# Designs tried in a protein design run: designed miniproteins, single chains, continued (3). Part 47

Each design is a single chain, and the fold is of that chain. pLDDT is the mean over its residues in the fold that is shown.

## One batch from the design tools (miniprotein)

Design m9718
Fold by ESMFold2-Fast:
Structure m9718 (fold): chain A 91 residues (1-91)
Amino acid sequence: MLEALRAAARAGKEVTVVRPMDLAEAERFAEAVAGVSPAELRERLAEDGTVITLSEETVMSADGVPMVVSLHVARANGRYYVVGSAVRAPA
C-alpha cells in the first residue's frame, strides 16, 4: 500500500485506498507503522467513526508539487479499515 501511494504521489496523482482488516491485523499494522500498542489502539478505536493517523509524509511529485501521503486506521460499523491516501498539499 505505502509504495503504491508514494508512486501515485510522485506521478502527481491523487488517490484514496480503503482496505478492510480484522482487529488483529489492524493491531499488527499500527504497531509496525507507528509503534501503537495493541491495547492503545483498542482504546482509541473503541467507538465507530474513530480515525487514527499512523503516518503522514510529504512526497515531491516529478513536477515539483508537494503531495501528502498518509496512512490511517478507522473503525466503522464495528469493522476496521486501513485508509491510505495521496493528495496535493493544501495551498
Scores: mean pLDDT 81

Design m9719
Fold by ESMFold2-Fast:
Structure m9719 (fold): chain A 84 residues (1-84)
Amino acid sequence: MLLRIVEGAARNEDPEIGEALLRMAVSVALGEKNLDVEELDRALAAALRSPNPAIREAALEAMRELVEKGLATEETRELLREAE
């Protein structure tokens, strides 16, 4: 479900709506006790491939938050390094 929401946001033509949806999806995922980190990684990777710069920036911010909270996988850390 999360991956589909983020993929939908990444294809959104309105950057403000797409960014809001992405941040809401990440916030909900971070609130889960049994977070599927692999699904979140795939969702963030999809958001980074968005043609919309606001969505890509929101994805980078979400990845930084995961790193700061110690929830980031090695894949997320690698994607963040490649994007910056």
Scores: mean pLDDT 65

Design m9720
Fold by ESMFold2-Fast:
Order: structure tokens, then C-alpha cells, then sequence
Structure m9720 (fold): chain A 90 residues (1-90)
């Protein structure tokens, strides 16, 4: 039971849902619904962390600390990172 093999299998299983959440979060951020984007990204980051992908959690935490003027763009970038992570895991 190599730890890395189990981690990659968990990431593959999470990939479709992670991509869906990332795409929905990106859409919400593009529409200016930052609250919805943050909620979707929190779900995606939690799912990613459960699969051993911690980057989205760090990116979201940093985005949430930015002023509202910069937060929208940071949330879009976080959503794009999540989508890329899902595509790489699939």
C-alpha cells in the first residue's frame, strides 16, 4: 500500500467534482458573486485537501485576506488553479 498510489487514486476519484466546483466558482467570481465563489472554493479546497492537494486551501486563504477590489481576481485565479489540479489528477 504505497501512500502516493492511494493519494493519486483519491485525487482521480475527486477530479470530476473538483473540476465542477472550480468551474462554478470561476463563473460566480466572473459574475461578481464573491460570496458564492468563496463558498464553492471552500468546498473545492476541502475536497482537494482530503485527496492530499493542499495548494487550493493556501490560495483561498490568501485570496480571502485581500481587499474586495483584488479579491475577485484572486478568487478567479484560485478557481483556475483548482480546475488545473483536477485536470492533472484525471
Amino acid sequence: RPYLEELFEEAKRAAPELRRLGEEALKAAEEGDLEKAEELLEEAARLAADAGIVGPTVALELAKRLPEEERGEALKETAELIIKAAERAA
Scores: mean pLDDT 79

Design m9721
Fold by ESMFold2-Fast:
Structure m9721 (fold): chain A 72 residues (1-72)
Amino acid sequence: MEQELENEIREAMARMYASLGDLLYKKGEYEEAIELYEKAIEILESIENPSPEQKKLLEEIKKKLEELKKEL
């Protein structure tokens, strides 16, 4: 199923961006971390009929972004 494969690829990409964002956040590179989290959110929000895992991932990244924006 093409849709299922696309959603899996999108989730993987979002996880990569979020991981890079976490790395930059630990280094104090807050602006770059925000950009990466926003990219991860955009990708996850593009998923139609997201799984419970994808929904949880989206909320986790949104929470991280909100916390980070308070530092700027």
Scores: mean pLDDT 82

Design m9722
Fold by ESMFold2-Fast:
Structure m9722 (fold): chain A 68 residues (1-68)
Amino acid sequence: MSDEEIFERLGETIARAVAGMQAGAPVSELRALLDEARKLADEITNPELRAIAQQMVDLLEQKLAELA
């Protein structure tokens, strides 16, 4: 999987997590999506793209923390 493909999948995972938060999904499901997003961000090898990915994951984690 290329960095571009990983980044696209990360965006999809974050979008699913945000939709889940708005729909009142269980915290366990939201945490699973956050863990997947973190794993995807960690797999990116390009440092600039990784930095953007990490920022997206940090924002998701912050939003999830507000629900817990």
Scores: mean pLDDT 82

Design m9723
Fold by ESMFold2-Fast:
Structure m9723 (fold): chain A 67 residues (1-67)
Amino acid sequence: AEEKVRKASPAVLAAGVMVRLDGLSKEEAARALQQGLGLSEEEARKAVEEGIKLVEEAGLETVARAA
């Protein structure tokens, strides 16, 4: 789990934190990634889904510390 966090992209880490810690919707988090990191809509949505899974596998605190 922690190895997946260390290998995760900044977008995936940020997405997990935005949804699980900050309480953003998947759509709001995807929009923030598009505006902040210049990701496409598809890339941002995938980063949100991977970020949520990463938080479920590794825990919110581990993901937040890496972000």
Scores: mean pLDDT 77

Design m9724
Fold by ESMFold2-Fast:
Structure m9724 (fold): chain A 79 residues (1-79)
Amino acid sequence: MEELEEKAKKTNSAKDWARLGAAYALKGELEKAEEYAKKALEIDPNLAEAWLALGMVYEEQGEYEKAEEYFEKAKELRE
C-alpha cells in the first residue's frame, strides 16, 4: 500500500490514483478508496479504471445501483 501511495503522490497520474483506490477497496478501506478514486477522476474523467474503482467502493458499501452505474461507465470507456 505505502509503495502505491508514494508512486501516486510522486506521479500525480490518474492511473496511479485509480490503482491505489482499487487496492484500498479490495482491502476494505472504503473511505481511502473513495478519496483516491475521486482524485483519479478529477485528473482524468475518461479513465475507465477510475470509474471501476469507484464502482467497487459503492458495491462494498452496499450501494449496488450506484455501483452498477459506475461499472457501466467504465465499460463504455474500455476498448
Scores: mean pLDDT 80

Design m9725
Fold by ESMFold2-Fast:
Structure m9725 (fold): chain A 98 residues (1-98)
Amino acid sequence: AKEAELEAEIKKKIGKFAENALKNGITKEEIEKMLKEIEEQEKEVEKRKEELEKEYAALNAEEKEEFERGLLELEALKELVKKLSEMSKEEIEKLAKE
């Protein structure tokens, strides 16, 4: 689904972000930018859900589960980015080894 493609794109960005954090550290500005991008993706997913509900008068159970899962995964990615912003370089390196 298109929602899965958007989710895959943000996951790829998070992966690159984490790799850069491990090599060079990360700035507060980089953290804030990534959090904003994730929040914008959450809004797009919610908007898409509303559009489908209006067009088809209801979502079926499978469609509802897919949107709920996608939003939960985006929230988990936001928490991961926030956690990285609180970690020192040494803590990030330790996490990568474990």
Scores: mean pLDDT 67

Design m9726
Fold by ESMFold2-Fast:
Structure m9726 (fold): chain A 65 residues (1-65)
Amino acid sequence: SAAAEAAARAAAEGSGLPEEEALRAATQGIDKNLGSLVGAATMARGGGSVEAARAAGRAIDQGLA
């Protein structure tokens, strides 16, 4: 989803990746860690912390579940 992709991209960018590379990492990570990313994005929208979104994106960037 667009929200999940945006959250993953923002977190990947926070890890110091160039914007284009962060977007690629986020796109690839969505397939591997969709549940984790969607959960964190939902929390961020509903009163979750920025930390939750960053954690989801880092999980994607590192290829973790």
Scores: mean pLDDT 53

Design m9727
Fold by ESMFold2-Fast:
Structure m9727 (fold): chain A 57 residues (1-57)
Amino acid sequence: KRYLAPRLADGAPPVPREAYIQAAKNALDAGVMTREEAIEFLQRVLGLSREEAEKAL
């Protein structure tokens, strides 16, 4: 059944997880975002738990 093309898979860019982690670290180092903001960002984007996000930072 192929009436509407699923765009969820097409709309997700295949970027490495390391790129998101480095972006969060750079934002923290530059003082652009707080630690809590960076943790929430990684949880939302990568689906990590709070502990996993803290370890990634």
Scores: mean pLDDT 71

Design m9728
Fold by ESMFold2-Fast:
Structure m9728 (fold): chain A 58 residues (1-58)
Amino acid sequence: TLEEAIAALESPDPFTRLEAIATIAEIGDPRAIPALERALADPDPLVRGAARYALGLI
């Protein structure tokens, strides 16, 4: 659920982090905002873009 998706943002795999952001965006819960803000600093540019997009949906 939301807690599992937030935890998955700590995964070393960028694809797992992308899937986590998609799940967070689908749920739309503002409790995820701090985790998405951290993902804006992610080393992977696709993960950063996804986090920015998800923040716009919440």
Scores: mean pLDDT 82

Design m9730
Fold by ESMFold2-Fast:
Structure m9730 (fold): chain A 74 residues (1-74)
Amino acid sequence: SEDELNVAIKELMTRVKEVIDKGIAEGLSLEEILKKIDEVIDELSEKYNIPEDVKERLRSMAHNYAKRKVAEAK
């Protein structure tokens, strides 16, 4: 259902934010953080059968969010 997809998206975004926060705290480069984000998105999209169009939209949003958070931390 749409509600099930929304729960999956919320879990994915929570994991993405954790990766970003941890990566910044550990001093990882933006490139390293983006790679870890891609791995999490791919893993959870497979697990929850997230549609490809939704997955790529989430990837774009996560990448933009990571770029902003890394810039703000510098």
Scores: mean pLDDT 85

Design m9731
Fold by ESMFold2-Fast:
Structure m9731 (fold): chain A 65 residues (1-65)
Amino acid sequence: DLADLDTVSRIAREVYEKTKGKSLEEAKKIIDEEMKRAQETLPPDVAEMVKKALKVILKYIEEKL
């Protein structure tokens, strides 16, 4: 449980760093690619948590313009 949360937090931070200074369209592409990677490489429960975290990051970026 805690190890899964650490994994989700690490991936979310790494993806957010990749989106810094990018356009909204580039950020969307990065996030879509990372969500697909999580779904293909992680256990289903962890992949779903990562996808939720990445969707929150995308929403934050969209609201920042």
Scores: mean pLDDT 81

Design m9732
Fold by ESMFold2-Fast:
Structure m9732 (fold): chain A 92 residues (1-92)
Amino acid sequence: DELALKAARAAKEAGLEAVKSAETRELLNKGIAAALLGIGGEFDAELGRGREAAEDALSGAELALEAAQTEEAKRLAKEGKRLAEEALKKLG
């Protein structure tokens, strides 16, 4: 599903943005984990595993939101979460 792929990409971008402003090891680790979940979701989406991709994207976006310290990082994480929730809703 194109939407699951978009959600995974958004989670990856949100995680990478959170890493840029991370002032603590905890925030850095959450941002990195979010980016890795987004990358994993991209692979799952390309392999036709839309549910797994959307679930990884949601987890990634939630971690990115926890790590977000800037308005830009928070905006990207919220958008990623919205896309992942929409993808999961369409999957059932």
Scores: mean pLDDT 88

Design m9733
Fold by ESMFold2-Fast:
Structure m9733 (fold): chain A 77 residues (1-77)
Amino acid sequence: SAAVERAIALLGDADPDVRTSAALGLGMEGERARAAVEPLARVLREDPSPAVRRAAEVALHQIGTEEARAALAAYRA
């Protein structure tokens, strides 16, 4: 999906509000955003903004693939 590809690119934006919107948008796509699981997992662990990290956690939960669940479990361990 062009929307998923665009949102993945925007996870790297300089503006934390743009990164938050991108993460939430990927979550709304659900399993269609499976390609975003690894980028979102990196954001969850490494993004300097707590708001962006929370958005990535919500998005991974909404995407709900096995890989998304594994990323969330690893973060909580």
Scores: mean pLDDT 89

Design m9734
Fold by ESMFold2-Fast:
Structure m9734 (fold): chain A 66 residues (1-66)
Amino acid sequence: MEEELRRVVREMVAAAGPAGVGSAEAAQLGARFRELLAELKGVSVDEVKPEEVGEALDRLIAELRA
């Protein structure tokens, strides 16, 4: 599961390109990331707070940089 979250983050970073991520693709990947995070936590998607999504995303981006 965490490997799947890392995969989605890599796809988000790759999709960004030099022009940045297109809004439709960014929204789709963001929604998928939130769904996977909810599944990992064992909660419903609506129970995942925006702060938790941001924290998890920042952590995984830092891991990709390392």
Scores: mean pLDDT 69

Design m9735
Fold by ESMFold2-Fast:
Structure m9735 (fold): chain A 71 residues (1-71)
Amino acid sequence: PSEEQIDAEVYLALGLIYLYLGKQAEERGDKETAIRDYKKAIELFEKAISLGYTEAQDVLEEAKKRLEELE
């Protein structure tokens, strides 16, 4: 894999971690933490897509939808 592909995979993995943390915060009723984590996940997924990981589009849309439901 190229350097760009490795970087894209790292951004995707970090985005998935933040999406998971956001879901956990939301389940606990910690809306403030959930919003922060979802925003971070969105940023990371957008970076992964910009580096060629277009499959991250579905999880990006999930994070955006969850953020909209909290705001």
Scores: mean pLDDT 83

Design m9736
Fold by ESMFold2-Fast:
Structure m9736 (fold): chain A 62 residues (1-62)
Amino acid sequence: MERQRRLVEELVARGYISPAMGQRLLEAQVPPAVLEEAARLFDEGRHSEAYSLLHAAIAARE
Protein backbone atom coordinates (compact mmCIF):
# COMPACT_ATOMS: atom_id res chain seq x y z
CA MET A 1 0.00 0.00 0.00
CA GLU A 2 2.86 2.47 0.78
CA ARG A 3 4.39 2.02 -2.70
CA GLN A 4 1.00 2.66 -4.37
CA ARG A 5 0.42 5.88 -2.38
CA ARG A 6 3.96 7.13 -3.10
CA LEU A 7 3.56 6.54 -6.85
CA VAL A 8 0.21 8.39 -6.93
CA GLU A 9 1.69 11.30 -4.93
CA GLU A 10 4.57 11.53 -7.43
CA LEU A 11 2.16 11.68 -10.40
CA VAL A 12 0.23 14.51 -8.69
CA ALA A 13 3.45 16.34 -7.69
CA ARG A 14 4.66 16.20 -11.31
CA GLY A 15 1.35 17.73 -12.45
CA TYR A 16 0.48 14.68 -14.56
CA ILE A 17 -2.83 14.01 -12.78
CA SER A 18 -5.19 16.00 -10.55
CA PRO A 19 -5.46 15.31 -6.79
CA ALA A 20 -9.02 14.05 -7.48
CA MET A 21 -7.70 11.53 -10.01
CA GLY A 22 -5.02 10.48 -7.51
CA GLN A 23 -7.68 9.82 -4.86
CA ARG A 24 -9.69 7.69 -7.33
CA LEU A 25 -6.58 5.62 -8.14
CA LEU A 26 -5.99 4.96 -4.43
CA GLU A 27 -9.68 4.10 -3.78
CA ALA A 28 -9.70 1.70 -6.76
CA GLN A 29 -6.46 0.11 -5.42
CA VAL A 30 -4.72 0.31 -8.80
CA PRO A 31 -1.61 -1.95 -8.70
CA PRO A 32 1.84 -0.32 -8.32
CA ALA A 33 2.99 -1.91 -11.60
CA VAL A 34 0.23 -0.06 -13.51
CA LEU A 35 1.12 3.23 -11.76
CA GLU A 36 4.81 2.72 -12.63
CA GLU A 37 3.94 2.07 -16.30
CA ALA A 38 1.73 5.19 -16.38
CA ALA A 39 4.56 7.29 -14.87
CA ARG A 40 6.93 6.04 -17.59
CA LEU A 41 4.38 6.91 -20.31
CA PHE A 42 3.95 10.43 -18.85
CA ASP A 43 7.75 10.89 -18.72
CA GLU A 44 7.94 9.87 -22.42
CA GLY A 45 5.26 12.45 -23.32
CA ARG A 46 2.70 9.71 -24.08
CA HIS A 47 0.05 11.38 -21.92
CA SER A 48 -2.99 10.07 -23.81
CA GLU A 49 -1.83 6.44 -23.42
CA ALA A 50 -1.04 7.04 -19.72
CA TYR A 51 -4.52 8.48 -19.04
CA SER A 52 -6.16 5.63 -20.99
CA LEU A 53 -4.22 3.07 -18.91
CA LEU A 54 -5.20 4.73 -15.60
CA HIS A 55 -8.91 5.06 -16.54
CA ALA A 56 -9.02 1.42 -17.71
CA ALA A 57 -7.39 0.30 -14.43
CA ILE A 58 -9.96 2.23 -12.34
CA ALA A 59 -12.88 0.78 -14.37
CA ALA A 60 -11.51 -2.78 -14.03
CA ARG A 61 -11.23 -2.41 -10.21
CA GLU A 62 -14.74 -0.95 -9.70
Scores: mean pLDDT 81

Design m9737
Fold by ESMFold2-Fast:
Structure m9737 (fold): chain A 60 residues (1-60)
Amino acid sequence: SLEEVQKLVNSMKTASPEEIKKLTKEIIELVSNDPSLSEEEKKQAIENIKELAEMKIKQA
C-alpha cells in the first residue's frame, strides 16, 4: 500500500547505506505487487525510488 511505502521511505532518513539498500528492495517489491498501479506507474515509481536511494546513500 502507499501508506506502507511512505513509512519505508521515511525510514530512509535515519538509515545506514546498507539499510537504505534493504528498504529500497522492500519498496520495489511493494510497488511491483500493487494491483492498483498500472505497469507504467510501477516503472516510474521504481525508477524514482532507485534514484532517491542513490541520493540518500551519497548523502549518508
Scores: mean pLDDT 79

Design m9738
Fold by ESMFold2-Fast:
Formats: sequence, C-alpha cells, structure tokens
Structure m9738 (fold): chain A 61 residues (1-61)
Amino acid sequence: MSPQEQQIVEEVEAALADPTLSAEDLERLREVIEWLRDQGALSEEVADALLARIDARLAAL
C-alpha cells in the first residue's frame, strides 16, 4: 500500500473501532470509501475489504 492508502485504512479502522457509530455514520463512511476508490486514492481490493467490514457492521445493527 502507498503511505496515503495506509493512512486512510488506519483512519477508517479507528472509526470502525467506535462502538457508538450509528447506521447513518456507517453509510456516510461507505460513501467516503466509494468516493476515494473512484478518485484512485484506494485500490479496488482495499476499498472492497473496507466496504465488506462496514456492510457487516450495518447488518449487525
């Protein structure tokens, strides 16, 4: 991963560690990850992995 991609992953993982995140917060985070993928800031593989974690958490709510 690039240093920028690694920093983004770390920030997203820190956000996902917050147990108080609402469904709205998780949906906004998903939109941000999709946008970053579209901008080429995240590889497709990394973005898909983060989206899968967000979707799993949304399903658990």
Scores: mean pLDDT 81

Design m9739
Fold by ESMFold2-Fast:
Structure m9739 (fold): chain A 86 residues (1-86)
Amino acid sequence: MEEGARAATEGGNRAGKAAIEDGASATSAAATAAAGAGAGAAAALGFGEEAARSARAAAEAAAAGGSKKGAEAAEEAARAAEEAAR
């Protein structure tokens, strides 16, 4: 749980930063970071399935905003959250 929560939170922060660096709008970057942070929180609270869903949503938001790096970081967070849920 702790490993998944940490990875999801860090992944969300990296995804948000990468989205900004790739020129995504502030709104898309904020949505990506928020979804990643939500995944971390959910994982910490023992809601592994919700954590995985939030992390995947962050990856989709980053990709939709045009951030390939953000999407990759969010996918890594989703994978960590899914592992923690097992």
Scores: mean pLDDT 62

Design m9740
Fold by ESMFold2-Fast:
Structure m9740 (fold): chain A 91 residues (1-91)
Amino acid sequence: AEARALALRAQGDAAFAAGDYETAIRLYEEAARLGTGPLRAESLLNAAIGYLRMGDTEKAIELADEAVAADPDNPFIQAGAEYIKKQAEKA
């Protein structure tokens, strides 16, 4: 499961870099479903950024909160989630 989650996250990263946010979000959400701990949190945070790029601010906030819940003691996830929520609230 973890190896597949890592592969899906890498595919999501490639789609995101290409500007295909819909595909990136789908791949990151699947990676989050299969992954746990930091991998799940990072995948959820990346999906939240994808939703923010698409203007879905409500979904971006939801996934940012889920990312923190997946890895609550991780300061990088906390900082990323705070950034996403601030950007979403201003949109």
Scores: mean pLDDT 85

Design m9741
Fold by ESMFold2-Fast:
Structure m9741 (fold): chain A 87 residues (1-87)
Amino acid sequence: GAMAERAATWAERVRNLVKKAAQLGKSKVVVNADPDPEVARATGEALVEAAKEYKDQIEEAIFRASETDDPEVLKIVEEANEELKKL
């Protein structure tokens, strides 16, 4: 039904946000190699702030996805909760 389709859409959004959060972690390592310490610090601060924004968006998407008892959607929710623990 429409509710299950909506929850599946939110689960896809969760997966995409988790992917973006993982890429942020990788980008933080690259930025710390910048020869200008002021640029490295400013970019690091921006990445931390963006990670917090993604965390909030992931939590909302998990809440929305959890509105269904679909085991496929619940699996995505569980995977997203594991990724949140790493942020």
Scores: mean pLDDT 62

Design m9742
Fold by ESMFold2-Fast:
Structure m9742 (fold): chain A 116 residues (1-116)
Amino acid sequence: AMVRLRIRVTAKMPEPKPEELIAAAQEAGARVVSVTVKPDGTVELELEVDLPIDRGKAADVVGRLMHGLAEIGATEVRVEVSAEGSPDAKGVEQVRDDALGTARTAAEVMTREMKA
């Protein structure tokens, strides 16, 4: 069974560059759906990833994404994840929750490092 993750990232950057955001997403293994850069330095990134139902794969992709975003100076990161797949609803929920947990942990680390 396959799961499609839809990942929406909102972050702050002093000088956001769409090409750096796209590169970070692609290095993580995600397909870029949209990139929005606002004049106030807010960035919005919409991504999709197709994965087999395997707990490690979602965490690996999201971990690489959050690392890449941190390297290009993203702060105040908020992440939303939705997942769809057929027919294993329980596996789909587990993959979604693993992705969200990884993203939340990385966002908390990024916030603490900015304050220190």
Scores: mean pLDDT 74

Design m9743
Fold by ESMFold2-Fast:
Structure m9743 (fold): chain A 56 residues (1-56)
Amino acid sequence: MEEKRREAEEIARHAVESVRRAREEGSDSASPLGTTPEGPSSLLVSEEARRIVAEL
């Protein structure tokens, strides 16, 4: 039963890294909104994590 929790954690970590990478790639061209402190960034990551947890 902990397997699903472990998988959720891995998926959450992967999602966080994926969002971070997408942000870095977007920063190359999109830029203006991404360099600020982590207030709005936490919201995006939190929503993604919530979605993954809800899928479980």
Scores: mean pLDDT 60

Design m9744
Fold by ESMFold2-Fast:
Structure m9744 (fold): chain A 67 residues (1-67)
Amino acid sequence: SLEREIRRALALMQLYLAKKAGLSPEEIVALVRKVLPDLSDETIERIRKAVEEGKFDEAADLVLEAV
């Protein structure tokens, strides 16, 4: 679906830009929630932890799998 692909691409772009800008894990998670409002709390916590540990590729994969 086009909408799913757009949301996925936007999430990846936001994570990449946030990584370059040095945003906090909490700020990055807030952006992810804004792009993907239907994400479960469990998935959001996994994304937060991955970002906190500097595993941005893992965080992006979690976002992609959740869509």
Scores: mean pLDDT 75

Design m9745
Fold by ESMFold2-Fast:
Structure m9745 (fold): chain A 92 residues (1-92)
Amino acid sequence: DLEAALREAAADVEALRAAFEGAIELAERLVEEAREDPELARRTLEVAEKAAEEAELLARRAEELGYEEVARLARETAEALREAAERAREFI
């Protein structure tokens, strides 16, 4: 349940921030590795786009429920993941 997950995230925003930062770092690392691997670039694009869509959905739901900090972190994560996806597309 997304509402239960958001309530848990709001109780530990620092853990959520660390998880989002880790996801962004992983995406950036995959983009760098994908420079010489078109198959990895395609997989990175697909995964990053899906993750960005999920983060955007999380941001919208958090905003509706009044979890402004969670919404902000999720939106920033979605933007970073979309940028990683666009960069990966260049290596395909």
Scores: mean pLDDT 82

Design m9746
Fold by ESMFold2-Fast:
Structure m9746 (fold): chain A 92 residues (1-92)
Amino acid sequence: TLREEAARLLERGAKLLEEAAEKKVSPLEREIVKAMVLMSLSVSALAARKAGDEELAAFLDELADRVAELVDAGRLEEAAELLREAARELRA
């Protein structure tokens, strides 16, 4: 399902953020990881809208804003946990 595909993308994003936090990446590398995660969320929200799943699209858009805020604050581990929690919600 589209929700299961989105959940898998969220888990991949969480892993990228966890690895970035562990390796203490440069500010530029952090921006690249942020862009990759946000782009995955944006594309997933677009796919949800095209499928007529407005609730999933809104969920992913709101999640993207929250992830961006946490990453900009340097809270990569919290951003990763947020994505993992969101993936669990999509599978429930």
Scores: mean pLDDT 88

Design m9747
Fold by ESMFold2-Fast:
Structure m9747 (fold): chain A 111 residues (1-111)
Amino acid sequence: SAAEARIDALYAEILALLREMARLFLSNPKASEEQKNEAARLLEEFAGLVAEMVAAVRAGDYAAARELLERAREVLEKLIELAEAVDPEVAKRIRELAERILELLEEMLAL
């Protein structure tokens, strides 16, 4: 359906933005190994929550999708806090990527 094609397109864009966020954290020489490991863990947790949300939307379970979005938002806030501790300049870019990801997730829930 047109809705399924739109969900797939939104998910692909979210994954591309998430890969850019991962690149910014994992390639930053100001980040300690502990900070990189925590960023990788939070990024994996976020990606898992988004995948579960996409599955819920495809199943028509918008209540579950909303609960997953709120959990994903909490993980994203932790990523932003970590970015701010590592490099405030990179944190600004992480916030911009996070805002765009949240916009795409809300668009998916409006389908």
Scores: mean pLDDT 90

Design m9748
Fold by ESMFold2-Fast:
Structure m9748 (fold): chain A 72 residues (1-72)
Amino acid sequence: MKEIKIGADTSSADLGYALELERAGKAKIVAVDEEAKERLERIERVIREGAPTGRAAALEIAEGRPHEVRLE
């Protein structure tokens, strides 16, 4: 099984992809530092506290605003 190492600087997109692979049983997420561990804990907390069904929605709530672009 593939191991995906998640660090403090791992993008929200890469983290979301890793979470999807772990859900599918294709990979195992390994936090390499405390910040990554806290990120995973926040996502789990959001899911537990009644976040919308879906990893992307939980990730967005836990990470705040992973995609904020001002339109002209």
Scores: mean pLDDT 65

Design m9749
Fold by ESMFold2-Fast:
Structure m9749 (fold): chain A 87 residues (1-87)
Amino acid sequence: MKENLEKALEYFRKALEAIKQGDYETALENLEKGVEYAEKSGYKPLARLMKFALEEAKRAIENGDYEKAEQIVQDAIDAIETVLNSL
C-alpha cells in the first residue's frame, strides 16, 4: 500500500516538473502512471481523486490553461502527502 502511494507521489511530482518545463505530453504520461500506482495501492478514495486530477489537468492543458493544470497537480500532490503522513 504505502510503497505504491509513494510511487504515485513520485510520478505526480515528475508531472508537475514537466508542466513547469512546458512538456505537457510527458506530464500526462506521468499523471497516468501515478494513477496506476494509486489504483494498485487499494486506497480507493485517493485513486479516485488522482484519476479526477488527471482528467481535469488534461482538460486544462487542452484548453491552454497551463496555470490551472499546475494547480490541479499540486493540489493532488498535497493530498497524497497528507495521506502518506497519516500512514
Scores: mean pLDDT 86

Design m9750
Fold by ESMFold2-Fast:
Structure m9750 (fold): chain A 80 residues (1-80)
Amino acid sequence: MKSIDELVEELIRKAEELVEETGDPELREKLEQLKKAAEAKDYEEVLLIAGEIVAAYADHPLAQEIGALAAEIARRLLAE
């Protein structure tokens, strides 16, 4: 249904919301890295950064949504 690029955009939106809620400067830095990787179409780096965010905020609902989006992106990359 959604393209890989649309899933990456949704993942970035969830990460932006998580940065807004937490105010964590480390997470803000990861968000900037995530945006750069997405602009470069470096999906492997997008998945790596998403995994780091999920590991750091495992109990947060937004991190769980980020993890689900990352899993869907990975599944689509394997299908290509």
Scores: mean pLDDT 83

Design m9751
Fold by ESMFold2-Fast:
Structure m9751 (fold): chain A 95 residues (1-95)
Amino acid sequence: SAEEAEKLLKEAEELVREAIEEANKAEEAAAKGDIETAEEHAKKALELAKEAAKLVDEAEKAGADPAKVREMVQRVTAAYIRVVGAYFDIELVKR
């Protein structure tokens, strides 16, 4: 239903926001040399981004507005880029 599709997109948006927050925490921990904490936050950010991607796919299959799906795909992609950046920062500190 349209209502279910909108609910899935809203849940995906919340997960994207949380993924970015966790990626920011990973970058902050890496900058302080706290590699263990940085890796924990980066892993959580990746898991949240993956869950958001799954919900966007489910929303599309449920008949979500294609324009809203495209917007959420872009937001999920941006979250993945932030997660990759956090992992790179961690690897640079570990050298």
Scores: mean pLDDT 89

Design m9752
Fold by ESMFold2-Fast:
Structure m9752 (fold): chain A 67 residues (1-67)
Amino acid sequence: MDEYIRQAREALNAGDLEKAKEYLRQAVEAAEKEGIEIPESVRIAVDGALNSRASRETIEHALGMLS
């Protein structure tokens, strides 16, 4: 999980929002595989961040909630 969160933040810093969303999705999948419970509030933030119109700030907020 942490590795994907780090890569997502690096993608955001590079201005690559689509790559950041890809790593955010992988971070969620890794957390579920590791047995980490994702609270509903975090799930809502992630779903918002994976929206095609999501801003950098929305993606960054979702990454912060997973950290």
Scores: mean pLDDT 79

Design m9753
Fold by ESMFold2-Fast:
Structure m9753 (fold): chain A 65 residues (1-65)
Amino acid sequence: SLSAQELLDKMSTEDRLYLSEVVDEVIHRNPGASVKEILQEALERLKRDGASEIAIETVEAMLES
């Protein structure tokens, strides 16, 4: 399986920007949340919004690290 870093490196600029925006919004809405809590909520949001497979796989890999 690819590491989170390898998945990030394969991600398009558009997917990377979208992922960054989702994470930033989750951080803003959840002050004091842990990194793991932020990534879990970001993952749920990406799945709900029908985000690209690579974006979903990247966050899943980050959570498994």
Scores: mean pLDDT 83

Design m9754
Fold by ESMFold2-Fast:
Structure m9754 (fold): chain A 57 residues (1-57)
Amino acid sequence: MSVAEEVKRIAEVLAADPDASDREVAERAGVSVTTVRRIRRALEQAGATAEDVLAAL
């Protein structure tokens, strides 16, 4: 799976349920918890929302 596809799946889950835990996002997106934590940290550092990421993809 490409990095862009993983990011898109994570962003879709976060946009639908912003209160979801890293584990819940990982299960729903079909990626590892480590990948979710890394992407979530990158979004926080950039000041971007899940919706911003979806608009950029």
Scores: mean pLDDT 76

